# Designs tried in a protein design run: designed miniproteins, single chains, continued (2). Part 32

Each design is a single chain, and the fold is of that chain. pLDDT is the mean over its residues in the fold that is shown.

## One batch from the design tools (miniprotein)

Design m5087
Fold by ESMFold2-Fast:
Structure m5087 (fold): chain A 77 residues (1-77)
Amino acid sequence: RRAAREATRQGLIDYLKSLGFEELAKKVEELGEQADRYWDELEAGVNPVEAARKILELGQEMTDLVQEALRRKEAEK
């Protein structure tokens, strides 16, 4: 659902900001806005397989940003 998706994205953004990585948080927000367009296509049944693939790709990029933030924090210790 759109509201649940937006809440999940905001949670990731807040998490990255809490770690001090505002740059990575902004990238997650940008990727989330791109994913919202594909979610709208998926929900409308317009090319749902391609939309789903794009959503997974963008989701992986967001995950990679979170992993990068954790890696940077580990390196600082």
Scores: mean pLDDT 76

Design m5088
Fold by ESMFold2-Fast:
Structure m5088 (fold): chain A 107 residues (1-107)
Amino acid sequence: HMEEEIKELLEKLSPQYSAVERAEAAYRLGQIASESKENAELIVKLGGIDPLVELLTTDKDEIVRRAAAEALGAIKKNVPEPVIPKLQPLLTSPDPRVQEEARRALA
């Protein structure tokens, strides 16, 4: 059941969904990741890191970018190895908004 929930949430990160739906999906993924290392590893296995990094770097809505950063931070707490290399280059991004959200995710 958890794998199905995560897959549905990952789909809702897509641009076709509203900013509210994308933010809620990212927020829920962060909650799931924070509940256990097993859940965080499952999100990583299902390909959750790259879509969240995409939202952090490109989404037009500040709330969505922040929710993605917080979700990546929650995943990093339990599974740092694949998350940190995706976030570190963003600290030197030419976009100051991307730098700020990368710092948030890495804190």
Scores: mean pLDDT 88

Design m5089
Fold by ESMFold2-Fast:
Structure m5089 (fold): chain A 69 residues (1-69)
Amino acid sequence: MLSVLLLVPREDVEAFREALAARGGEIVGELPLGDRVLVGARVPSREAVDALLAEFPRAILGSLEPVRE
């Protein structure tokens, strides 16, 4: 699992939640930041992160941290 922080445009957040869940990820926190939402999520692979960024090109990857299981 990877722990990621993403800045997602507010208008894209609902679609982002659905895409994340479909890829086996989960949201661990959300913080509103004006026109964007800082989304903390766990994602199963780097390939899933790359696919999410391709689907949501306006999202900004803030951090990506490996999590040991």
Scores: mean pLDDT 81

Design m5090
Fold by ESMFold2-Fast:
Structure m5090 (fold): chain A 80 residues (1-80)
Amino acid sequence: MEELLKELEEAIKNKDAEKVVELLKEMRRLGISEEEAKKILSPKAYGAFLLLSQMVDLDDPDKALTIDRAAIWLDYIEKQ
């Protein structure tokens, strides 16, 4: 659990959209909570986790979390 969150922190910092998507889907499957994410992630990475994790559960292929959408949001978060 903690290892996945640390890996997500690095993927977000590196803007590795593909890795971010893979890790968020794995975390959703494992039931990782926002509370656990908040303990381990930096404030910016936690913001990314909150924003992008909402898209993991979407069944709409036009809105579901994809590598391209993750890349767009990671660029936005970096500029904050």
Scores: mean pLDDT 75

Design m5091
Fold by ESMFold2-Fast:
Structure m5091 (fold): chain A 77 residues (1-77)
Amino acid sequence: DEFDALVAQLRALLEEYKKLVEEKLKNKTPGELTPEEKKKIEEIRKQVRELLAQLSRVPQERLDALAAEEEARVAAA
C-alpha cells in the first residue's frame, strides 16, 4: 500500500533524525554542526516535506479504510 509505505518511510526518517540528534547533535548549536551533519539534516527535512505532501493527497475513504483495518487487527489480537 502506497500510504502505508509513505507512513513507514516517514517513521523511519523521524527515527533516523532522532538518533542523529541524540547521538551526534547533542549539546551542539547550529554553528558547531559539520557540513555533513547540516546536509544530512536538510536531506531528512526535504524527504519529510515530500512525504507529507504525498500523504496530504490521500482520500478520506482511504484513511477510513486504514482505521477499519487497524480496528480489525486489534479485535483479532
Scores: mean pLDDT 68

Design m5092
Fold by ESMFold2-Fast:
Structure m5092 (fold): chain A 99 residues (1-99)
Amino acid sequence: MSEKLKEALKFLDELIQEARERLKAGKPVDIVVEEFFGELYARMLSLDLTEEERNIVLKYAVEKLRELGVPDEVIRKAFEKLNEFLKKIGRPPLKLPEL
């Protein structure tokens, strides 16, 4: 595993803990998941991850959100919103891992 990928996965585990606490605090699940993917995307960019490394991180992120009880539809909607934002800033869309 590359050092950058290991750092990204560590950051992801921290984001998952933050999401868990926000959900326990009664924050809307759609907002929590949207903010989660926004922060994760920014970190993947800062680390300059390869496409293969980004796909690994995104697959793990989806699996962890499911373990938190997040519905697949909420994950899909958050990803659609992220890709709309990326389109507005001239960046290519991210491929959602199979749900």
Scores: mean pLDDT 83

Design m5093
Fold by ESMFold2-Fast:
Structure m5093 (fold): chain A 65 residues (1-65)
Amino acid sequence: MVLEVGEVVRATKPFTAQHPDELSLAAGEIVTVTEVSEDGTWVRATVVGTGKTGWVPVDYLEVVG
């Protein structure tokens, strides 16, 4: 899956952060991509409504719209 900075994406399944720089997400949670990892496998995201930020695997996300 290819994600770009500025995309609005939805968590397809729950993700639990394993490190302090990671973001825990509930299934269905909406986030904005702010950064993409060099290999494209992780994105830094901001939760819409809460402003919480952290890294999430792209495999947990889908583009909305």
Scores: mean pLDDT 80

Design m5094
Fold by ESMFold2-Fast:
Formats: C-alpha cells, sequence, structure tokens
Structure m5094 (fold): chain A 71 residues (1-71)
C-alpha cells in the first residue's frame, strides 16, 4: 500500500547519515503523502526537504513517521 511505502521511505531516510539521502527520502515521502491526502505529513516533509541541516531534517522525518503511525 502507499502507506507502507511511505513508512519504508521515512525509515530509510532516518537510517541514513547523509543529508542527500534524507532529502531524497523526503521527496519520495512527499509524493506518497499527497496521494494519501495527508497535508500535515506533507508539510513536515517539505520542511525536511528544504532543511540544510541533517539533524533538523531527520527530526522532521521522525515527526512525520510518528504522525503516520498514529493514523
Amino acid sequence: SHLDELIRSLEAGLASESLTTVKAAAREAIELAKQLGLPEVEELLRRAFESPDLAEAKRLLAEALQMVKSL
């Protein structure tokens, strides 16, 4: 399902120590969040994608993952 794909993308991003990889995961997750109609998740992921800082990007991915798992 798109929800399972979203969770996998977020977990893959969180496992990475590369800002480039985290941003790529955020980009994939944005498209899945759009398809699922999750605007709050999409907003967190856009902020992660725009972040120049690895720790901040990962924090935002973690918040998005928590929100998705709470559905």
Scores: mean pLDDT 86

Design m5095
Fold by ESMFold2-Fast:
Structure m5095 (fold): chain A 70 residues (1-70)
Amino acid sequence: SEKEEIEEVEKMGEVAGKALRSADLDELQATLKAIEAEIEKFRERKASQGILDTLESIRDFVLQAIAALS
């Protein structure tokens, strides 16, 4: 359901936020892999474009943090 999809995205946002605040490269890389797996899962489930756009935005912040720390 859309409600369950929103709850899963919110949880991923919390995980990503923690990783971003940690500035730990290993944690950020692990979080990136988790976000990419979640995006693929949601695409297979034909989630709304809004949900996918939100996850992609979270991925982009994590990617930028990894680039800044590399």
Scores: mean pLDDT 84

Design m5096
Fold by ESMFold2-Fast:
Structure m5096 (fold): chain A 92 residues (1-92)
Amino acid sequence: MKLPEEVLEKVREAMEKATKAAEEAIKRQKELTEKIKEAKEKNPNITEEDLKEMYSRMVEAHSKLSADEAFEESLKIIEEMEKKVKEKEEKE
């Protein structure tokens, strides 16, 4: 059966939307990676256990929340880790 041009156009729009969503996901991953790098540079006393806890919380957020909510929660998780490390550093 010959597909109407309108159906082909909708398929193209759906593919473009999926491509844009993938590009946004890559951009968000880069932003999170950069924020983690900045946190490490500002707080050299961040331990492997602190990073493991942070990543575990991020994985849980991404499993339970939408992509947008998981991204926002991940930013908060990074900030909370940085604050916790600074508070531990001030005690020693």
Scores: mean pLDDT 76

Design m5097
Fold by ESMFold2-Fast:
Formats: sequence, structure tokens, C-alpha cells
Structure m5097 (fold): chain A 65 residues (1-65)
Amino acid sequence: GAASERERLRAAGERGLALGREALAQGDSPKAATAFHEARVAFEAAGDEAGAREALELQRQALSA
């Protein structure tokens, strides 16, 4: 159902944030930017505005590195 789909998308967003942060710690800004982009898309699809804003900010930071 829609709730299960939103939970899956939110989990995908959280996983994307974790992968992006790991990539930044390793100095891989392009990989981090991709992970944060995927996280943002997942949070937007889940309706998680706070998660989407955090992912967008991190994506912008990674692209500027």
C-alpha cells in the first residue's frame, strides 16, 4: 500500500544520505553528489520535505567541493 511505499522510499533516502556521507569521508565528491541526489528524489517521492531539504543541501555542498 501507499504507506509501505512511503516507508520504502524514506528508507532509500536515509540510505542515500549514509552512502553520500561515506563517499564524502573518502573524498569522493562525485559519488557523494550522486548518492545525495538519489536521496533527495526518494525523500521527495515519500513526501518527506525535511529529508529532501537536507539531501538537497548536501548535494549542493558535494557539487561545490
Scores: mean pLDDT 85

Design m5098
Fold by ESMFold2-Fast:
Structure m5098 (fold): chain A 98 residues (1-98)
Amino acid sequence: SALEEFWKKVAEINEAALAAQRPKAEELLARYEAGELSEEEARARWRELWLAANTEFFTALGMEEAVEIFREAAEAGSFLPEQQARLEAVWAEFVASQ
């Protein structure tokens, strides 16, 4: 069905976005476990990888408004509850339009 094909494409795009960040995530984890990074620095770098993966995911889906939310979050160095609520609304509208 169209719905099954849609969710398959979403899963493929998600896997690709995660795969792009995987080497950086593995390097970050190794450095953290070796004691080379503080918890604060490790959290900040994990947030950067998370923001990058989400930016790639929503760019691949053509969701320009979602990409802008993550751009704002990256510039602010944070992801706020208000940004999460905006993202959820944009995602709900996108899914409903399929």
Scores: mean pLDDT 81

Design m5099
Fold by ESMFold2-Fast:
Structure m5099 (fold): chain A 79 residues (1-79)
Amino acid sequence: YSVVVEGVFETPLQAATAAMLILAEAEDRGAVVGKVTEEPLTIRVSGFASRAEAEAFGRELKERLSAIAKEVRTRVLDA
């Protein structure tokens, strides 16, 4: 399972901070960070063993990033 995280930020520094937070959380869970795209910031994190683990990761990131993002969305993929 994978999680796609999309964020819109007021400043490039906030976007960079969000990317670093996503990378750190993925590393702590042993997940793999895939392709990163800009405008909006989109990061795919893969390597989750279950849909429930992917959904929990997405919820945690959404809550954390909501403090610094104008808008943040997460979605879970079975790929």
Scores: mean pLDDT 77

Design m5100
Fold by ESMFold2-Fast:
Structure m5100 (fold): chain A 84 residues (1-84)
Amino acid sequence: MKLSLTVPAGGSGTLTLPDGTVLRVVHNPFFSTGYVYLVDPETGEETLIGTVMGGETSTVDYKGYRITLTTSGTTTTLTVEQLP
């Protein structure tokens, strides 16, 4: 299964994985950086799990998912794929 979320400059968004895990993606336009956080759905507590600088791609594997974060001056895109 492949999920994707694109966030505009200075924006944020959430994506829920099939296991109930909630991810929040944030774009910082001043530094062209993207961030991805784990969100506890009961408490709203956020834990940073990935950061990417402008023009780069960052990848983190979490609970059998491959999370790829790509950022530019105008967008940050999160892609989640289930590992085999």
Scores: mean pLDDT 79

Design m5101
Fold by ESMFold2-Fast:
Order: sequence, then C-alpha cells, then structure tokens
Structure m5101 (fold): chain A 58 residues (1-58)
Amino acid sequence: MVEEIANEIVEALGRPLTEAEVEWIVAELGKPNPLGKYSSLTPEQLEELRRALLRYVA
C-alpha cells in the first residue's frame, strides 16, 4: 500500500522518494480518512495525494 502509493508519487516526481517524504506518506496514511489506501483511492484522491506530497517536497 505505502509502496504502491510511493511508486505513483515517484512517477509524478521523476525521482526516488527521500526518507522525509516516506515519513510524510506514512503520516498521511494514519489519518482517520482511508485516503491512505491505494486500492480505496479514486483517481482524483490519488492526484490530490501526489500534489500534497509535491508541495511538501517543494
């Protein structure tokens, strides 16, 4: 799950994730909303997750 989401985000970033980025993803997955589960995410939710991570790393 985290790895699958990370792979999608790596595609968006064009580079491997850093330790801090992985920690951010893990924190996001811990939210009450099941947004962290790749198999439960809509394409729109995945895109929002990618944009959020890109803002975090930018």
Scores: mean pLDDT 60

Design m5102
Fold by ESMFold2-Fast:
Structure m5102 (fold): chain A 78 residues (1-78)
Amino acid sequence: AMQAMIDQAAAAVTTDVDQAAAIYAQIMRALGFSDDQIATAVAGFRDMVADMTAAGVSRQQIADRYRRSLMAMVNDFS
């Protein structure tokens, strides 16, 4: 289930940022993060995607970096 959520969030990151953010929040909640930590992380995630998009980073590169970040987070806290 967790791996499927990571893959789904990464796939959605540049096409449906709201869906990617919702899945990210679900992953963090499953890992035991507080609502305040989730809200802060989701805001930072949205800002990161917006900044990378504005800088001309490709959708594929954004998705790949985000997937690696999610996998690292899950491995650290699982």
Scores: mean pLDDT 79

Design m5103
Fold by ESMFold2-Fast:
Structure m5103 (fold): chain A 74 residues (1-74)
Amino acid sequence: LQEQLETLEEALEALETQSREEAIAWLRKQLAKETDPLLKSALELAITLVEAGAVEAARQVLREEIARLKEMLE
């Protein structure tokens, strides 16, 4: 759970600070290593949205998933 939260926060940071190509490459690399099906789905959706040019929608998906995981930890 904590590791999943860290991964999503890193994904959001990548989308906010890196180029689109670098962010997509990082997200795909992380998706390949991920075993949690819910986190895989969130990362896959974010990649799809970024590739479609909907970067802010991708960030919003990641923010909502981060909020959900934080509630589960609290």
Scores: mean pLDDT 77

Design m5104
Fold by ESMFold2-Fast:
Structure m5104 (fold): chain A 94 residues (1-94)
Amino acid sequence: STSLNKDLKKKKSDVLKNEEENRKIFSDRVRKEMDRLMKEKGTSGKTVVKTVMDQLDRMISISKKSEQTKIDAETALLRSAQIDEGRRAKQEEK
């Protein structure tokens, strides 16, 4: 199978891209709120902003690692499906 496997890869890639976009939207919202807090509280807001930004960076890192694990698992499943299809095709040719 050539076309079906490519279509499945594209569909899964689109899902992952949507997760990346959602993560970006969330990150942008948090950064905007932190910028507002810094303008309102100046130096007194710095500790809170640093703590929140450090937590955001950690969450993004964990999310990216989780997404990579999902990509690896999905790639393994697609490869397994290709092997199974190849075996079936060879059996039908015999």
Scores: mean pLDDT 69

Design m5105
Fold by ESMFold2-Fast:
Structure m5105 (fold): chain A 60 residues (1-60)
Amino acid sequence: SPLEEQLQRQIQQILDDHRQRVAELKKTISDPLQLSIRQAALLAETVDRILAVRAQIRAA
C-alpha cells in the first residue's frame, strides 16, 4: 500500500542516518565499553524515531 511504501522509505532513511552516526561514534570513541554505551543510547533514540514515524503515518 502507499502507506507501507512511505513507512519503508522513512525507516530506511532513519536506518541510514543511524549507520552514519554509529560510524562517527567509532571514529571519536576508542574505549569499547564507552562506545557500547553510546551505541545503546543511539539505538534507543533511533527506535523512538521509527515508532514516532510509524504513529504519524498511521494517524494520517
Scores: mean pLDDT 85

Design m5106
Fold by ESMFold2-Fast:
Parts: C-alpha cells; structure tokens; sequence
Structure m5106 (fold): chain A 103 residues (1-103)
C-alpha cells in the first residue's frame, strides 16, 4: 500500500501543477490515474475518492464535486465505509465520463 500511496500522491501533485497552469484536462487525467491506483488497492480509500472529486472540480463540475465531498464527509462521520466505496465508484465513473466530454 505505501508504494501505491506514494505513486498516487506524485501523480496528484503533478495534476495540481497542471491545474495551476490552466491545463484542466491534463490535471483531471492525472487525478483520475491517482484515484484508480488507490481505489484498486482499497475500494473505500478516502484519499482515492478525494482525487476523483478533484478531477471533477478540475473539469468545471464544481457543484457535483461539492455534493460528493459533502456525502463523503457524512459517510466518514457515520463510519459507513460501504457508502464511501459506492461514492468512490460513482465519482470515478463521473470523472472518466467528464474527461471524454472535455476532449
């Protein structure tokens, strides 16, 4: 897990640099890659779901990203890791679809 988390963080940091430069599509692709690495190892990874949400935000789906973030916080407070897993699956799918729309 540690090596995968380090790789995911490296990808997400690179994504953040592209986002700051205005390359939103490349930022989103890097965030999705980071999310996939973490969610493949742990489907209920809060960090993985957070990167999928970051990809949605980078692509301008700000309201959808906000809704996923709020639902994530409530699920974590409730200890509902099954809901975290479902949110991660949904957010990742939405982010991948948004990337296809943006190209």
Amino acid sequence: MEALKEKARELAEKGSLYWLQGDNLKAAKLYVEAAKLLLEADPSSVEGLAYAIAALRALGKTELAREYGERLEEAVKAGDWEEVRKLAEEALKEAEEAIKEAE
Scores: mean pLDDT 86

Design m5107
Fold by ESMFold2-Fast:
Structure m5107 (fold): chain A 71 residues (1-71)
Amino acid sequence: MEEERLLEEAIEEAGLDEETRERVREILRNPDEEEAVREAARLRAELEGLPESVLREAEERYEEAKRRAAA
């Protein structure tokens, strides 16, 4: 979708190596929102230069899922 395309461009623009880009793509495409957030946090601990937009999107997905589960 449009969000995927924009995120792919942001990942490319950040100048990350191919392995790191692949890990970010796997995180964003993961349908398990909890797993996606854990992987994003793990990757962030390994890197200092991840685009914040990628991390925020994963965090927003997780928080929305928690709100739905709490209702």
Scores: mean pLDDT 60

Design m5108
Fold by ESMFold2-Fast:
Structure m5108 (fold): chain A 76 residues (1-76)
Amino acid sequence: APRERADELVKKAEEALKNGDLEKSATYYEQAAIHYAEAGDFERAAVLARKAYQLKGDTEKAERYSEILRAAAEQR
């Protein structure tokens, strides 16, 4: 299931972070974000996409996802 795959990828991303491999961690978080989006969990997908771009140093894309998350929170 997409959620199970996403959960596995998050664990791999966290392990890569623990080992200092920011590039591998970012790649796993991006893949997890795609699978959460496929499962309809757009909030979790956006959180993980933002984290991936932060790890890559892509501040523009990270900020864009922060805006998406802020808008979603304000509609609650």
Scores: mean pLDDT 81

Design m5109
Fold by ESMFold2-Fast:
Structure m5109 (fold): chain A 75 residues (1-75)
Amino acid sequence: SEEADILVEAAAIYRLEGDTEKAQKYLSAALKVEPMTPREFAQRLAEAESRLRQMTPEERKKIVEKADEILKKIE
């Protein structure tokens, strides 16, 4: 799902920043939206990290904003 992908991308952003606690929060939310095996989850996270390397800071900020809106909806 697009919502799970956005949450995984936000987690990847925080992993790159070294914020493991925030990364774990977004990863847990992604699993609530779309249950995945550990292997599927690891692959999606790696793909998200690859996409982020091609993104501008503005695009990364928009991903985090979208992820935060999804977190509010699944509370």
Scores: mean pLDDT 82

Design m5110
Fold by ESMFold2-Fast:
Structure m5110 (fold): chain A 103 residues (1-103)
Amino acid sequence: MPVSKEGLEFLAQQMAEMLERVARLLRELGLPRLAALFEELARAYRENADPAALMALRDRLAPATEEAIASELTPAQLAELQAEVERLIAEYRPLAEEKYAAE
């Protein structure tokens, strides 16, 4: 399916909302460093959906994310976080598809 600029911007907004919910969950789990990284990524998606800029940001944040995971998360917390992220992705994907396919 050809992706329009409006379609990319819509998907970027949905991604930002998902990332903001993950950041909130991370704060509730007592993981403020990881929450801050996800909030920064969500902000980038809201400000501009340029894929090249977003990939560069992800690459820049990857070492800090790995360090935060190693310092803040136990294996049990990591497993819980992964399960919750998968649940959120499953919730947001149908909503994005419904709105995108309706056009």
Scores: mean pLDDT 67

Design m5111
Fold by ESMFold2-Fast:
Structure m5111 (fold): chain A 87 residues (1-87)
Amino acid sequence: SLIDILRDYLIQRINAAPLPEEVKEWLIEQVERWAEALRNRDWEEVERILEEIKEKAEKEKDPEVKAFLEQLYEELRNAARQIKELE
């Protein structure tokens, strides 16, 4: 499915990024949760996941990690919005 293709792409990108291992593991978990929520049309869960990523970005002290988190947030938010609009 499109959701599975996007999930796999995002996980590959996270693994390739110069991020701390703990951040990679957490982000992969969030992407998996996001993909599942999208498949289930659980928009409330999608919003919760996005808010958690946004809050993590806000608290991040490393500017490169922060920039990656902010970009990932926007990509996940935009993808979810586009998928929702296709209903």
Scores: mean pLDDT 88

Design m5112
Fold by ESMFold2-Fast:
Structure m5112 (fold): chain A 63 residues (1-63)
Amino acid sequence: MSEEEKEELIKEVRELGEKLDMSKEALDHAVNAVERSSELMELTEKQKKALFQSIEALVKALK
């Protein structure tokens, strides 16, 4: 995954966290989890959509 794609995913996580009014600590943990996962995975456009949905569920679960 390119650095630009990784940054876009992180931005989406941050925007989602803002909409969900997540604590900074919970959001930082979610971002770090996505960042580490994205380093090991080759993400397609379809996988990015699935990841976005998974991030939403994960962020809610962390609360």
Scores: mean pLDDT 66

Design m5113
Fold by ESMFold2-Fast:
Structure m5113 (fold): chain A 56 residues (1-56)
Amino acid sequence: AETVKLKVGDHMTAGALYFLAKNHELSTGNKVEIVAPDVSEKAKEEGKKAQEKLNA
């Protein structure tokens, strides 16, 4: 297994990639880590909440 790191520049893309990363991990068995180098705390929280809503 390998770890894939993805870098994003905006909060909407970060949220979408968190969801896609989870699906990729389930399909391939590889771990995916999302790195958002300089986004606001609000953007990070919105991404997490969006992922929870998509998994409901």
Scores: mean pLDDT 64

Design m5114
Fold by ESMFold2-Fast:
Structure m5114 (fold): chain A 105 residues (1-105)
Amino acid sequence: LKEKAEKLLEDSRRDEEIGRGLFGAADLLEENVTEKGISDAPEVGKRIAELTPFRSEEEMLKMVLEAMKSKSKGQRIIAILYSSGSIFLAGSYANRMIAEKLLKK
């Protein structure tokens, strides 16, 4: 029981980190796609890679460059990041609640 609960708490912490990173990346993209345009793409890409160390830097940089090519592409990628982040945060919450029930004493 304790071992199972400890693993769920570890999974919860990892998923929370992933979810928060994805939300941070989405927020940063939203600011730069709507306000700054393409010229900031390399700098925004570096900051997003720092927020998402659980993802390949190359993959995240490619995504940032696509997001900054057009407003519609940017909005789509931002929506995907928020949705993915929400799923990880929900998973984190679920794992934490299950662990707390297992550790009821």
Scores: mean pLDDT 76

Design m5115
Fold by ESMFold2-Fast:
Structure m5115 (fold): chain A 106 residues (1-106)
Amino acid sequence: SSPNEEKFLEKLKELAKSNDKETFFEKAIELYKKEALEGGLSKESIDALVEALKKLQKGEELDLSTVTGLLAQLLYAFMEYIYYDDKEKFEAVKAEMDAIAAEVAA
């Protein structure tokens, strides 16, 4: 992991500790927009990813095959928080994301 990805994950964990689920989701999206834009991602890519995260919050399916890097770290943190009381579902989704990432990381 890059130092920036590690710092981003630490910030997300702190937000999760200090906020309810809904407030965490809102603040985490704003943090992601800021960090991703400063990191050189296009506004179009950021907006598309934010829309995907909002769909996930509503219980809609994600195409996990497109998830890499900073986005993967953000989705892991969202999964952990969304399914905090459903550890089995969290671990299943995490395992699927890790498997896809391993196949793409050639």
Scores: mean pLDDT 63

Design m5116
Fold by ESMFold2-Fast:
Structure m5116 (fold): chain A 61 residues (1-61)
Amino acid sequence: MELSAEQRAAVEAAAEAAARRYGLDATQRTLLKGLLEQELKDNPQADIEALADRLARALRP
């Protein structure tokens, strides 16, 4: 994937913060990270933190 080191770090941080906030397990966190990486590939201007929050809420039971 053609993500910069800064974009990869931002995805990791956003996914981890959202997972902690919503009580996601390791599998859900990995899925969230993958979804954020795909969104950044398609839309480099995406608000990663806002997207991570919305997706994490959808993934929690």
Scores: mean pLDDT 78

Design m5117
Fold by ESMFold2-Fast:
Structure m5117 (fold): chain A 81 residues (1-81)
Amino acid sequence: DLDKLIGQMLAKETLGIKELPEEISLSVEKTKDGKIIVTIKTSEGYSGVGVAKAGDDPAQQKLAEYQALLEALDQLLKNIE
């Protein structure tokens, strides 16, 4: 469920929730260039990667993390189909 996964990621950023479904692994990386990279992998070998540019403002960084997550999920769904 895409909406549930987005909700879990938003909760992780705001509330520090660490648990994700075992069938899905998720990593978030911040680069020196101010890019946010989100990688999602399934136990079946499908994957998606999203990248967004973040500014120095904490609110802009959170928005970039959300955008990167959405892009990674979109790519993952296309790879499954």
Scores: mean pLDDT 67

Design m5118
Fold by ESMFold2-Fast:
Structure m5118 (fold): chain A 83 residues (1-83)
Amino acid sequence: PSEEELEADILEALVLIGVGILKSIARNHNLPEIEKLAEEFDKEGRRIVEDYRAGKISFEEALKRLRELMRKVQAEVDKLLAA
């Protein structure tokens, strides 16, 4: 595969992994609010991947946006787990 195909696959894998982790936390802690966060993470993560595939952003920018999204979601999860 091309470098761009590999980069897109990496971005998609990161989104899938993040969604999987969030869904696991939601199940283990019986917190449906985290399941909603998983849905939001998937939606926003897929938009970042789509922007990369459309040539609107670089791979570095896509990684930065995913990391920022992950930090935001992690902060929300931490609040729910501490409640």
Scores: mean pLDDT 87

Design m5119
Fold by ESMFold2-Fast:
Structure m5119 (fold): chain A 74 residues (1-74)
Amino acid sequence: EEEERRKEAEAYIAKLPEHKEKAKPHVKAASEEQKQYWLNTVPQQVKQSLPVMSPAERRAVEAYLKAVEELLKE
């Protein structure tokens, strides 16, 4: 189970660049309200769950949040 979760997290992180490319047109078309939601609300909700996540899941989630931040800085 732990090994499966670790492999899933690694696979997810490896796919993040592809997901960022697919999200770029959507982010460019998004309203300022939507961008503020992604920048402020989503990270706060995720932080609530971080303490109960496995180390592998936490690493994947932190990588995801970093990718979202980078995409929105454009």
Scores: mean pLDDT 72

Design m5120
Fold by ESMFold2-Fast:
Structure m5120 (fold): chain A 57 residues (1-57)
Amino acid sequence: SSADRIRAGLEKALAENDAAAVAAGVAEARKHGLHQSDPEVGALVERGEAFLREHGL
């Protein structure tokens, strides 16, 4: 599913410290409302946004 793909992608991007991939994953999750409908995606979006803020993005 789209949620499974986004979840796996965000986990991988965060593990690899890939800011561009984190930004893309956060944007896709928000666009599809998955940050509200899937608690695991929501937690990953929060972690991704914290990571991006730490890197000045």
Scores: mean pLDDT 84

Design m5121
Fold by ESMFold2-Fast:
Structure m5121 (fold): chain A 77 residues (1-77)
Amino acid sequence: MKEELQAVIDSALKKAEETGGLTPEQVELVEEARKNIETDPELAAELYRKARLLQATAADQPKVEEMLAELAKALAA
């Protein structure tokens, strides 16, 4: 569950680095969310939501929504 969410976030970070779809601040927030998934999942969710609020590029909009959905699924378990 949390490991699956971490994998999704890691994949998104690699994709963003390759395509440049996320700003440096968004990348930092998503990475902090990833680090906090196991120790503080509520903080991880808040940080990820904050990163989404900063607006990804149009090209990465669907990816951001997918990441949000996976985070919600993992936390709802």
Scores: mean pLDDT 61

Design m5122
Fold by ESMFold2-Fast:
Structure m5122 (fold): chain A 88 residues (1-88)
Amino acid sequence: HMEEFKEWFRKWLDENKDKFKVLSDEEIAKLPEDLRKQIAERSLKAGKEAYEQGNLEEAKSYFQYAIKIDPDNEEAKKLLKEVEEKLK
């Protein structure tokens, strides 16, 4: 089960380089560090693009997801605070 998920997700990332998928907590727990970092980076990139376009709610969602996947991502935490401030 775990190996099937990792293989599927690795292939999905290769095929969808500019996209990210919202994963369950169980799915996140099954990911090796390298895949978690890759997903967090993609989410962070998507969030930055949304932020630059003025899509603040979308940017917030991407930054929250990046933090959920990689809780140590300081850049995502900083950008989330900036977006939340602008949404007030």
Scores: mean pLDDT 74

